# Designed miniproteins, single chains, continued (5): the designs that were tried, part 71

Each design is a single chain, and the fold is of that chain. pLDDT is the mean over its residues in the fold that is shown.

## One batch from the design tools (miniprotein)

Design m18448
Fold by ESMFold2-Fast:
Structure m18448 (fold): chain A 63 residues (1-63)
Amino acid sequence: KEEEIKRLEEEHQRLLSIVDANEKATLERVKDAPEEVQRIERETMEGIRLIAEKVGELGLKNV
């Protein structure tokens, strides 16, 4: 049970790290794009982060 919780926490941390890296890479890639494109990409990355956080929350709830 404790080992299962630790595994889920590690998986969640890994997911958040991937989301963070993707967000930084995407924003850096579009930094020279028109403001509207930058805004859309930022909002999209924000949505992805919320999904990742929710997935982690649901995983921990089922242990």
Scores: mean pLDDT 75

Design m18449
Fold by ESMFold2-Fast:
Structure m18449 (fold): chain A 74 residues (1-74)
Amino acid sequence: MEIEKKIEELIKKLESSTPVGVAVNYIQIKDLLKKLKEEGADEEYIKKKEKEIQEKVDEALDKADKDILDLLLS
């Protein structure tokens, strides 16, 4: 539950972040999702959050330099 709150807060930050902020927040979200998966969280929940995060990252990338962020997130 506390990890889930941190994920939600980081997702909200993606909407107003600079390109560097998007990359940093995305990495932190991925780390938290990986930890949640290791603790036996529902796989469908993880996949749903991954899709939601990917959609928000794509929205942020549309407003930022895609080339730089693609290199950092690959």
Scores: mean pLDDT 71

Design m18450
Fold by ESMFold2-Fast:
Structure m18450 (fold): chain A 63 residues (1-63)
Amino acid sequence: PLEEYQRYLDRLLQDPNDRVSYYNLLRLGIVSQEDLERLLQAKKNGKDSYYLDDLIKYIESKL
């Protein structure tokens, strides 16, 4: 559901090592240009993790 997806995305953006949020975002199917931009902005702002990199690759592969 959209609300669940947005909640997990916000959690991952606050804590890029939140594994639970990462797996739930994959389960829910995170695919949007706006979300890609938010993830890229988080990396630019110094947030870095395997989960952010993997989600960026996943979204780019689907767009």
Scores: mean pLDDT 81

Design m18451
Fold by ESMFold2-Fast:
Structure m18451 (fold): chain A 76 residues (1-76)
Amino acid sequence: ASQEEIDEGVALVAIAVETVALRKSDNPEDVKEGVERIIRVLERFPSPEATRWAVDNLRKIPLVSDEDIARVEALG
């Protein structure tokens, strides 16, 4: 496996864990912290596919702002 394949796998797993947690949260501060964790993962393990998948999942979470979605989109 290449470093790019490893980075993508790490990002996808981390984003999956965070998005599951965010779907269960009713606290805007916790949701914002979760988005910041997703951004840090994508900055450390850049992957266009992982970024697209994160954006698609975050759009389904009501407490995630359009501004935060745009910040994640800017990473891909």
Scores: mean pLDDT 81

Design m18452
Fold by ESMFold2-Fast:
Structure m18452 (fold): chain A 73 residues (1-73)
Amino acid sequence: MRLRVTLFDPAKPLDEAQIEALVAEFGGRLLSITEHPDYVELVIELPEGTDIAPLVLKLLELTGASGVSYERI
């Protein structure tokens, strides 16, 4: 499945390699990162049936974002 994940107000410097490694732990791959002044957008491909909640929580912790939204695309 493919997800768009939006991370709002990241408090920590974005490390693409750490994000790629985290996504790979869930059997997925990072397709794109787009940085904006007040949010970061990720496009991620994951195996069907992957539990999204623990991945999203770890992304919040890794980035220090104040909020997150995600959708299937």
Scores: mean pLDDT 82

Design m18453
Fold by ESMFold2-Fast:
Structure m18453 (fold): chain A 80 residues (1-80)
Amino acid sequence: AEVERLRAEGEAKIAAGQKILDLATNNLPATPEVVAAREKLYTQFKAKYAGKSVEEFNQGILDEGQELIEEGRALLAAAE
């Protein structure tokens, strides 16, 4: 039960982090759904990075996505 929970949580965090990176790096086609998801992501991060430079804002989004992937990988390692 615990191992299965850690695996599910780890996989979910990796998926969430990868989605952030894909949206931020334009790896996905510019469909209306992708554009809306990207705008929602950027709106969420604008509040957190208020007063930061464009470079700091962009790097912050990439760092958030990468941190989620690393957290997910750590959970998967703990499950194995």
Scores: mean pLDDT 77

Design m18454
Fold by ESMFold2-Fast:
Structure m18454 (fold): chain A 94 residues (1-94)
Amino acid sequence: KVLSLEEQRELQRKNLLLYAEVVIETLLSLGTEEHKKKAEELRKLKEEFERNPTDENAKRLGETIDEVLSTLPAAVRTAAWRRFLERVAELEAA
């Protein structure tokens, strides 16, 4: 299945927003004030990217997600990734 460049870009945007949402939910589930503050930071970056879907905003959101994930235990990162894949599969099945 060959997607156009515009369709590929739209899927990349949707996947980035979905992954940001999963990471925010993961941080909130950890229950510490530090993780809640990071979840709020990611939520603001996600909202900024939704309002202005520029390459700069995508990079900022993606880099912040990577930084946050690098601070989390491997098991938590794996659980977040699996949840993301499940959400992607649900969208593709529709």
Scores: mean pLDDT 82

Design m18455
Fold by ESMFold2-Fast:
Structure m18455 (fold): chain A 90 residues (1-90)
Amino acid sequence: SEELEALKAGIEAVLEELGKVVGEEEIKKLKELAVKDPEKAAELLAEMALKALDKWAEENNREVTEEERKEAEEGAREVVRLYVELLKKE
């Protein structure tokens, strides 16, 4: 379906951008962990997202708010959940 393909593309695009910050090997570990232990994968993705957010904020002369940190952590859990569901649906 077009919607599932768009979701997969969106998730892969997010992971590609994070890979520019944390490295491709770390993204590979995240993908493997998402299948084996989704909760730990969500924690790892949250750390990656927060690192990317901090780098973006520093480059833009801004500090990250508590709300933005919470959204990054919640978003990481949702991305891992969707990624695992998409893998199960092929």
Scores: mean pLDDT 79

Design m18456
Fold by ESMFold2-Fast:
Structure m18456 (fold): chain A 73 residues (1-73)
Amino acid sequence: MEEVEKLIDERIEKLAKRYVEGLEKSTDPEKLALLKRRIDGEIRYLAQVAGIPVDELRKRFEEAVEKIKKEKE
């Protein structure tokens, strides 16, 4: 069980890094919307497979994004 949570946290962090890199590469709203939608789809899939509430994983994703942004300041 703990190993599964570690894998989920790692994947969420990778998704957060991908999103932040996307924000740096493009200010195109359509491209950002597609990236956000794809990431949300991955989060929903992880939530279903792991039996974790999707809103909890979305919160973890937002926290990871904030952490990465602070590291780039």
Scores: mean pLDDT 79

Design m18457
Fold by ESMFold2-Fast:
Structure m18457 (fold): chain A 68 residues (1-68)
Amino acid sequence: MKVIEVGEDYAIIDAGNEVKVGDLVKIHTEKGDILAEVISVDKENNTAKINAGKLLGVKVGDEVELAS
């Protein structure tokens, strides 16, 4: 999974069918790994929204994996 869009306090990942709301994901940032929660899923566009963004150092292209 990969970050495709970043807001100030959120990010969008390319994995609407691989995750569900409440799942924990690990984001591999340049400064280290951070944990985030999936807060919404869009299965039609194959995207999901997570509660970590630019304020935590998340960038477009960061790798994301399911943590739980």
Scores: mean pLDDT 85

Design m18458
Fold by ESMFold2-Fast:
Order: C-alpha cells, then sequence, then structure tokens
Structure m18458 (fold): chain A 86 residues (1-86)
C-alpha cells in the first residue's frame, strides 16, 4: 500500500540523515528540517494545483520523517496534512 511504501521511505531517509548527523554533526539535522519545510510548501502548491494524492503522499512522508528524527517541523507537517485531508 501507499502507506507502507511511505513508511519504508521515511525509515530509510531517517537512517541516512541520522548516519550523516553522527559523522558531520547537528548541521545535518538543520538541513533536514529545512528540506522537510520546503517539502511542506511544495505539497501545498501541489494541492492547490489539484494534485491532491501527490500532496498527501508528500506530507505523510514529511511528517513521518520529521517524527523519526525528532524535529520540531513534525508539528507543522501534521497540521498541513490535516488541512489537505479534511
Amino acid sequence: SMEEEIRREAEEAAKEVEEAAKKEGPSILKLAEEAIRAAIEQARKLYEAGKKEEAIRTLRLAALLAEKLGLPVAEEAREALEEVEE
């Protein structure tokens, strides 16, 4: 299912970010947070363009990834997801 695919993608991405952060320090986590925030903005634009399924997929991935990394942007991603799913 799409949810299982997104979960696997989030797990793999989180592992890569955590490994990079261990090697190069906390700046990697800040870059990940900025990338997730950019993805949320892109998803909002996709939703406005009528690409609802792509927007929801992007936001679900962003929310799961941010949660796994313990990033504050997880709350913003969840809020955006709620807006597009209602």
Scores: mean pLDDT 84

Design m18459
Fold by ESMFold2-Fast:
Structure m18459 (fold): chain A 91 residues (1-91)
Amino acid sequence: MKITVEARAASGEVVMSEGTFDKEYIFEMVMMALLEEARQLGAMTIRIRTAGKPEETRRLADRVVAAARKMGLVATVRLGRRSATVELRAA
């Protein structure tokens, strides 16, 4: 499954312009790195897009939220038909 990720700081500065992954485990490794960066920066917005069904995008967003909470981050998700936006803040 093709997964595309963008990440931006609270300022709008690009942290990751557009990473594309075919393997979910590579996506998970990249997300963990972005979550650590979000913790250090204090805030980050991550946008996830998939070539799959909307349920796949939601499932990936839910995993990012769960991982973020384990790292002490506050996470909120906004779902579109083909994308999810996860807003992260340091607690």
Scores: mean pLDDT 80

Design m18460
Fold by ESMFold2-Fast:
Structure m18460 (fold): chain A 83 residues (1-83)
Amino acid sequence: SVSEEDLIKKGYELGKGLPYALEEYGKTVPEAEFEEELESGIHLKFVIKDGKVEKAEVKALKDNPAAQAFVEGFKEALEELKK
């Protein structure tokens, strides 16, 4: 079975990968907007314009360690991608 520790680790890795995935996606889809609340308690908002990520926001909407790990990984990757 999937443990809470496994979910936290997977959440962190998925969050950390997401900003890189959005940058790559923008190369193929230059205009996109997405806003959704996932069942995992994560709120996502992305805006791509002219092949660039104009806005990328995530937040944990519930007290969920895996969702919080996702947000932490996402924030770390955004700092890595700052130009």
Scores: mean pLDDT 80

Design m18461
Fold by ESMFold2-Fast:
Structure m18461 (fold): chain A 81 residues (1-81)
Amino acid sequence: SIEELLEEAARAIEEAGGKSDLSKAPPKTVEEAALLLDVNLGMALIMRGVSKVAGDKEAAEKAERAARIIEEKLAEVEKLL
């Protein structure tokens, strides 16, 4: 259902390093979920780049994992737009 997908979007953001308040107040629309996922994807990709430049392999791997989680959920949400 759409409600389950919106809850999954909130969980994906939290798993990727988002805040617990997002899980308490999940996005209310597909468009809001897509926007939040897209913003968090951008942040994860920036952090990956910064970590690679700094030579922090663990931080870069963590950021890449976060980006992957968000990309997969964003692809599901965007199919409903």
Scores: mean pLDDT 76

Design m18462
Fold by ESMFold2-Fast:
Structure m18462 (fold): chain A 84 residues (1-84)
Amino acid sequence: SKIEQLKQQILAVENQEQAVALVKELSLLTQDEAVQFAKELTKEEAEKLVKALELAGSDAEDDIEKFRLVLGDEGRKLLLEKLE
């Protein structure tokens, strides 16, 4: 599944190029897919996702913003709960 592939990409991120590629994929999710993705993340995957977003940096700023928008309030709440 697309969500399973994204989870594998999160765990595989070792450099900025891979982080930027991951963020691009995340920016292309529908709202329903983004919310489901946030629901299915483990705490470890959520923590590694945050590190990948930081590693991608300014080169992926627009894609990071798009991902935040497709998560919406529900998806952002779910992701934040994983980081507690």
Scores: mean pLDDT 86

Design m18463
Fold by ESMFold2-Fast:
Structure m18463 (fold): chain A 73 residues (1-73)
Amino acid sequence: MSPGEIINTHLDKPLTQEEVIKLLEENGFEVVEVIDDTTILVRDPNGNEKLLILTTEVIDGVPKVVDVETLDL
């Protein structure tokens, strides 16, 4: 299961990037680098690196993640 697919199952409510990072770590992914507000580099439990592209919307002045796409490297 891709990291983005796992995160998307939890996006019934928009999450902050920090909440997305916590959810990734709780599901066995290593956050290698937070590149920017919309891009995170992760490593899966098998050591494969994947790029996560976050779609964000500003809700009441706070950026919230509403969708995540996984790109295999």
Scores: mean pLDDT 80

Design m18464
Fold by ESMFold2-Fast:
Structure m18464 (fold): chain A 81 residues (1-81)
Amino acid sequence: SAEAEAAVRARLAQLPPVFHGYALYEFTKHPDPAYREAALRLLPEVLPREEALRVLRRVLGDPQAHPETKARAAELAAELE
């Protein structure tokens, strides 16, 4: 969703870069799947590759993460490795 992506980007713009990984990780836990997908897509665009991979691995290790979010995170991690 263009609206979800714009909202995530607007939140990142309000934060110092050091918090961008944390903010994107929190959006992967959002109840709206549009926000979760936007956060995952923005990881490799916003963060250095190693930091994006660290966030993706955190999602994969999170027992409370949505199954669809974990499947998508696994696909993206494979593309970045």
Scores: mean pLDDT 87

Design m18465
Fold by ESMFold2-Fast:
Structure m18465 (fold): chain A 101 residues (1-101)
Amino acid sequence: MEIEVTSLSGKKYKVKIETEGDKAVRLIIEDEIELSVDPEKTPPFVFLLQNPELAEIVRKALEKSGLPVENLKLIFKGKDKDGNVKEYEIDITPFAKLLLS
């Protein structure tokens, strides 16, 4: 499933949602996101709180999908302060469950 969400900055992002059975298991953001903090050095929940742009994309994607979550990973392309683009995978299960509670 693919959906389009408008972020806090007004930019549109394409989000691919992968499922197992009736549950969402992965959110994949195909567009590049500028990083304010290093996702590999920051706990996933704290990383999302420090990146409200990304947190809003996740919230809107989950809201539009209507899918339940047991375990959820976020996959995204992040651009660091040196201009390098890397793909990141983070476990956002606690954040997703908080949003869907």
Scores: mean pLDDT 81

Design m18466
Fold by ESMFold2-Fast:
Structure m18466 (fold): chain A 87 residues (1-87)
Amino acid sequence: MKVEYRLVDTVNVEVGGKGVTVYFVERREEGKEPELVAVVVAEEEYAPEVKKILEELGAERIEILEKPSEELADELARLSQKHLFDS
């Protein structure tokens, strides 16, 4: 099953004094309506802190990914000019 992500906005948050970029993306599945989701790519040990910060910012839906899907990785790489997702 494939899901497409389209970037809507980006927000920087701090975790342990370091900046982490959060991506607000439109999640699109075949046969379903698009849904706005806050997505961050972070190692599992940082995920709880990032989630807490996003909840404080009022994010309605949050997904934290250790490894993004190919579709999401491509979209994020396009925005970052491969800065975050070097192969």
Scores: mean pLDDT 62

Design m18467
Fold by ESMFold2-Fast:
Structure m18467 (fold): chain A 93 residues (1-93)
Amino acid sequence: SREEIERELERAVEEVRRDPSLLARAEEADEELPDLLAQLPPEEQARLFELAAAFQEAAKRAYEAGDLEETRLVAAAGTLLLTRRAREALAAR
């Protein structure tokens, strides 16, 4: 649900906020994500794209509010969570 996606987003952002070293890991994850997504079936890709859309909308709101730090945290959190979920989906196959 939308509420579940929002809670997951909030938890992911808080995780990056507590551990800034995750920003560097997000850059590495960003390079891995396209290849991981390409290996998933269309239904699982669609679920991750829904999550990605929610993160993009949150990052857009932060950017429009002039909060560049929050924009970066949201973007990093989104990349890390998507990469983690893609790996989990592949491991379950």
Scores: mean pLDDT 82

Design m18468
Fold by ESMFold2-Fast:
Structure m18468 (fold): chain A 72 residues (1-72)
Amino acid sequence: AMEEEKARLRAEVDRLQAMADILEKRGYTEAAQRIRQLVDEARKAIDSGDLPKARELIEEARRVLQETFDAL
């Protein structure tokens, strides 16, 4: 259960990192930097076992990603 949850959260973080890389290549540098910051903090939260914090950080990164696409 906990290992499955950590694996799921890590997969979400990896996806968000990939999306941030795409945004940076397209010139959306500020959005990419913000997503990377949240992703790095989420990885630290996952590694420390603070899964509620990891979920909050992932949710915030998803919001930044969605707001960026909605503004394009």
Scores: mean pLDDT 85

Design m18469
Fold by ESMFold2-Fast:
Structure m18469 (fold): chain A 68 residues (1-68)
Amino acid sequence: SAAEVLDAQQRLAEVLQQQVGLDPATARGLAAQMLDDIAAGKTLGPQGQALLAAAGLSEERLRQLAQA
């Protein structure tokens, strides 16, 4: 659902702010792009996958949400 995608984006943006030191606007933009890449069937690099894991997210689950 759109709400689950928004929650995932917010969690990922928070991790980007805390672990990478990005400002809130840049973190939200990058989080949205990472989720769009997963929805498009792209595989994230190791750093992107580590950030998803830190946010409590699964690439497989996010792909399933994008296909629903």
Scores: mean pLDDT 80

Design m18470
Fold by ESMFold2-Fast:
Structure m18470 (fold): chain A 61 residues (1-61)
Amino acid sequence: MRVDLLGEILQLIIQGKLTDEAKAKFREELRKLGFTDEEIDQIIDKGDIPLILELIRKEEE
């Protein structure tokens, strides 16, 4: 589910463990789930925790 993937990414960002290999894998998975390249860059490259939390909240509706 989208929420599960976003939660996994969030956890890795908080722990400082989001490796380049993990980033590549998560970019591919997020794209498959219908996220835009711009959204993926904000999630993966910038590690925008407030944005990730907002996206999780929207998916739970």
Scores: mean pLDDT 79

Design m18471
Fold by ESMFold2-Fast:
Structure m18471 (fold): chain A 87 residues (1-87)
Amino acid sequence: SMEEKIKELEKYAKEKGVLATDELRDKVIQHAKDLGRVTTGDIFVVDGERVLVISDEDFDYEQAKRLIDLAAKLGMKVAIIKKEDLE
């Protein structure tokens, strides 16, 4: 299911040390709401940290894992944002 895939991606990002904290994720969600939408690959700068977004509306699981690996190499955080987070 999509929910299980999201949980697996969150675990993977946490193991890589790049999963955004709940506080940082909430700030990214607020910026996303101000824009009215987000797309997988969007980068937000919040509190001096670069946060790569993975959106549940337009992500491929294997691409999302590669983006998490890329974020780890580039010293970025990752936030997984659901459509429901923007409502």
Scores: mean pLDDT 84

Design m18472
Fold by ESMFold2-Fast:
Structure m18472 (fold): chain A 90 residues (1-90)
Amino acid sequence: DAEARRLFEEARKLLEEDPLNEENVLEAARLLGEARALFGEMDAEQMVESARKLIETHGVETAARMLLALSRAPEVRSEEEERRILEEAR
C-alpha cells in the first residue's frame, strides 16, 4: 500500500508538470503499471502499451488526462468517480 501510494503520487506529479510531454506520459504509465502490479492486476508493460494506444488514438494530452484519472482512484470507485473520470478525459 505505502509503495503503491508513492508510485501513484510520482505518476500524478509527472502528468501535472508536463502533460504534453510524451516521454513523461509513458513514464507515468509505467509507474501506474508498477503500482497495479503490486496488487497482481497487471504488468507495467501492459499499462505502457495501453498508454501508447491512447496517445495514437486520442493524442498525448487526452492520454495524460485519462492516466491522471486512473491515478486518483487507487482504492475506491463509485458512479460519481466514473463521471469525474469522463470529465477529466475530455
Scores: mean pLDDT 69

Design m18473
Fold by ESMFold2-Fast:
Structure m18473 (fold): chain A 92 residues (1-92)
Amino acid sequence: LDEEFERREAELVARLEAAADPNGRITKEQFLAILVEAYPERPEEAKALGQALFDEFDRNGDGTLTLDEARAIVRVIVGEELAREIQKQLEK
């Protein structure tokens, strides 16, 4: 499980780095698109969570994030998925 989630995080970070502008900024639309592509089985949940976290980190309201902020959001999302899978295994 850990290796799969670590790979998912690395893949998302690589996509964010590729999408960022020359100043290391990523737009809300690019960020949400990357999340939806990474979670095709739960696209609406990924989009809703991504929007909420994006708005929390976008303190200036300019519609962009730094790569560091985007990476932090990805870690939260991947961590929630990992926690859910661990809990499901422990419930058996």
Scores: mean pLDDT 74

Design m18474
Fold by ESMFold2-Fast:
Structure m18474 (fold): chain A 63 residues (1-63)
Amino acid sequence: GYAPLTAPPAIGERVLALRDGEWVEAVVIGRDEAGRYAVQPVGEPPSATYAVPLSDLRRLPAP
């Protein structure tokens, strides 16, 4: 299993984000006014961006 995030991710950070029960590699592109994180799945267009809470994010190793 993937480790949960213990701190807020930085903008531009690669993370695993939960989508429909699956962990998807994504880039954090922003944070909304509700405190959720806007994530864009790697290899998908900006129109695929969606918002998730911190609890639905997991660590990726640093590059």
Scores: mean pLDDT 77

Design m18475
Fold by ESMFold2-Fast:
Structure m18475 (fold): chain A 63 residues (1-63)
Amino acid sequence: MKKIEEENKKAAERVKEWAREHLDTASPEVRPLIEKALELAEKGDGFAAEIYLAVALSIDRSR
């Protein structure tokens, strides 16, 4: 089994958990990024999902 595929699945699960929490409190500016992260996580692209989530959190913290 490839370790990178295992980490990718773990990343997807983390994004789903964080998105459920942040989508409820997210501003309109970051909501599309969180939705895109969820979409990528559901497709199994956990690494890309984590990047979108990180960008959303960075924008939220700068406000």
Scores: mean pLDDT 76

Design m18476
Fold by ESMFold2-Fast:
Structure m18476 (fold): chain A 68 residues (1-68)
Amino acid sequence: SKEEIKKDILDMVEKVVRLLKKQGLTPEQIREVVRRIAESWMDYYNLSEEEKEEFLKAVDEKVDEILA
């Protein structure tokens, strides 16, 4: 389902952000890497452009939460 795909993407994003933060990457570098990975993941699931924008907003919110 769309909800489960979104959850899987967000779970992946959380793991990647935490890993990159521990490696000492800057917030800007983390955001760039995570966005590219999330976009590739969303493309794999054949999400619409509207769904991708919705999911990218959720990804950005998750990154902000972890980097706060």
Scores: mean pLDDT 80

Design m18477
Fold by ESMFold2-Fast:
Structure m18477 (fold): chain A 58 residues (1-58)
Amino acid sequence: SGAEEAAKAENAAKAAEALGRPEGARQAHDYFLKAKEAGDDVEAARAYAEKAGEAAGG
């Protein structure tokens, strides 16, 4: 679901923060907000979650 994809983006941001990557964490958090906004559009939410992972260094 879109909520699950948004949660993945949020987890990516938290992981980047824990790894001491503040810029990556901030970018991943921005993608989390976009994934959350896309909510009912699972395809868009997934794309944003993937970008969050890349920004986090995943």
Scores: mean pLDDT 82

Design m18478
Fold by ESMFold2-Fast:
Structure m18478 (fold): chain A 68 residues (1-68)
Amino acid sequence: SEQDRFALSTLDPNGDGVMSPLEAEALREMALSNGISEAEFEELVPDGVITEEDYLRILAAIGDRLEA
């Protein structure tokens, strides 16, 4: 089922460099909890689709905020 694939491949379910919409929503909540504003996140991901490169950029931004 799709739930099994989601559970096993949460970070990169397709291996194609694009995250699922469900994972994108979870990442949004995580980013907001770690100091990224809602407006900032929307500027980084205006279409709601997160590529692997976008994911790494968001993680880098979070890391920078946490080390401040």
Scores: mean pLDDT 65

Design m18479
Fold by ESMFold2-Fast:
Structure m18479 (fold): chain A 88 residues (1-88)
Amino acid sequence: EVEKNKEIANLTAQIVKDLFDGKLSIEEAAEKLVEGLAKVYNIELTDEQRERLIRLVREMLEALKKGDFDAAVRAWAEVQRIIDELKK
């Protein structure tokens, strides 16, 4: 859905900005983004799925902070693949 994709893009941009502004830690940013993804796409995550998504989002955010855009894009693509499998 286009509207949900825009909501996630806006949420991701806000979380990344807050991370770079020092308002959020990497761990806090990753947890907020995974929570937002689950809420927007109405996905009920198992503990194992939540932990995996948090690790991938953390790797993506750490890569962005280091300027490793290729690694960030790969991590985000994996997050999107998992979400697409779960949202039906």
Scores: mean pLDDT 83

Design m18480
Fold by ESMFold2-Fast:
Structure m18480 (fold): chain A 81 residues (1-81)
Amino acid sequence: GGEVTLKVAASKGDSAAVVLTTSSGNTGGGLIVSVDGNIADVLVTAGLGMGRYFKVELDSNDLTVGAELKGTIVGEGSEPL
């Protein structure tokens, strides 16, 4: 899987609106819809990957606004944008 950075823009419980940035420099919007351990389910809400779901293994589960999370995309669909 590819690498992605998730910057938290807004949070509510275990859900968060994020700015997505891929290792190739593509950007978009995302929504963390759930987190199980270190694995987050992310919906792409803006950009070329809009409407895609992907799983990402996060280095942290800190969904505080302004937090920058590093993730590795797991499973099929190696690039969300």
Scores: mean pLDDT 74

Design m18481
Fold by ESMFold2-Fast:
Structure m18481 (fold): chain A 79 residues (1-79)
Amino acid sequence: MSMLEEELEILEKEYEKVKPTASEEERKKLDQALKEAKEAIENLKRLMEEGAPAEERTKALQEALNKLSELKKLIDEAK
């Protein structure tokens, strides 16, 4: 969990660096991807706290990883 939160923090800092030079369209995509990544991590944290079934936690983990990967890809493309 902490590693996903650390990766999100790194990506947020990278986003802040590219945001001033990104187009309005790219900023909109980045804002959406950042929101989705945050929501996916929040959902995973809630499921782990509630002791949800392993299958649900695994799906939430995969979703969080996918959203972080998409955010990273968009940031790299905006550089």
Scores: mean pLDDT 82

Design m18482
Fold by ESMFold2-Fast:
Structure m18482 (fold): chain A 73 residues (1-73)
Amino acid sequence: EVPSVEETRRNAEQLLEMTRRAAKTFSPEELRAAAEQLEAERRELEETVEDPEVREILVEAAREAAEILRAAL
């Protein structure tokens, strides 16, 4: 069920693209909530993902996504 490294990279790129669009359309309340959720998910990924390469990709994507949302505030 764990996605491959290639699938993980594609999903991360899609998440970042969606996040950039969200940053332009979300309200300040939505931006704060989404950034907080991504920070929580980043911490969970560090604890739960076994594959170090997959973990690194997901953690970095979540971190960058949260930063994009916070920068839009």
Scores: mean pLDDT 80

Design m18483
Fold by ESMFold2-Fast:
Structure m18483 (fold): chain A 67 residues (1-67)
Amino acid sequence: QIDSLLDEAERITNDPELREIIRKIRNTSDKDKQIALVDEALRLAIGRPDFTLADIFEKIRDLLKSS
């Protein structure tokens, strides 16, 4: 679920900052830190007309919170 959403976000984005955040999320085992990284990614996605990326990161955030 989360891994497939991260794969989709990585496939869609050409932004090196977003790719680095995705890598950090994958390498983080602390859920609070993962949520903080997802919030950072959402901030970057919302700051540009990338509503699809924002939707993906919102789904990841919800999955992390429900786990």
Scores: mean pLDDT 78

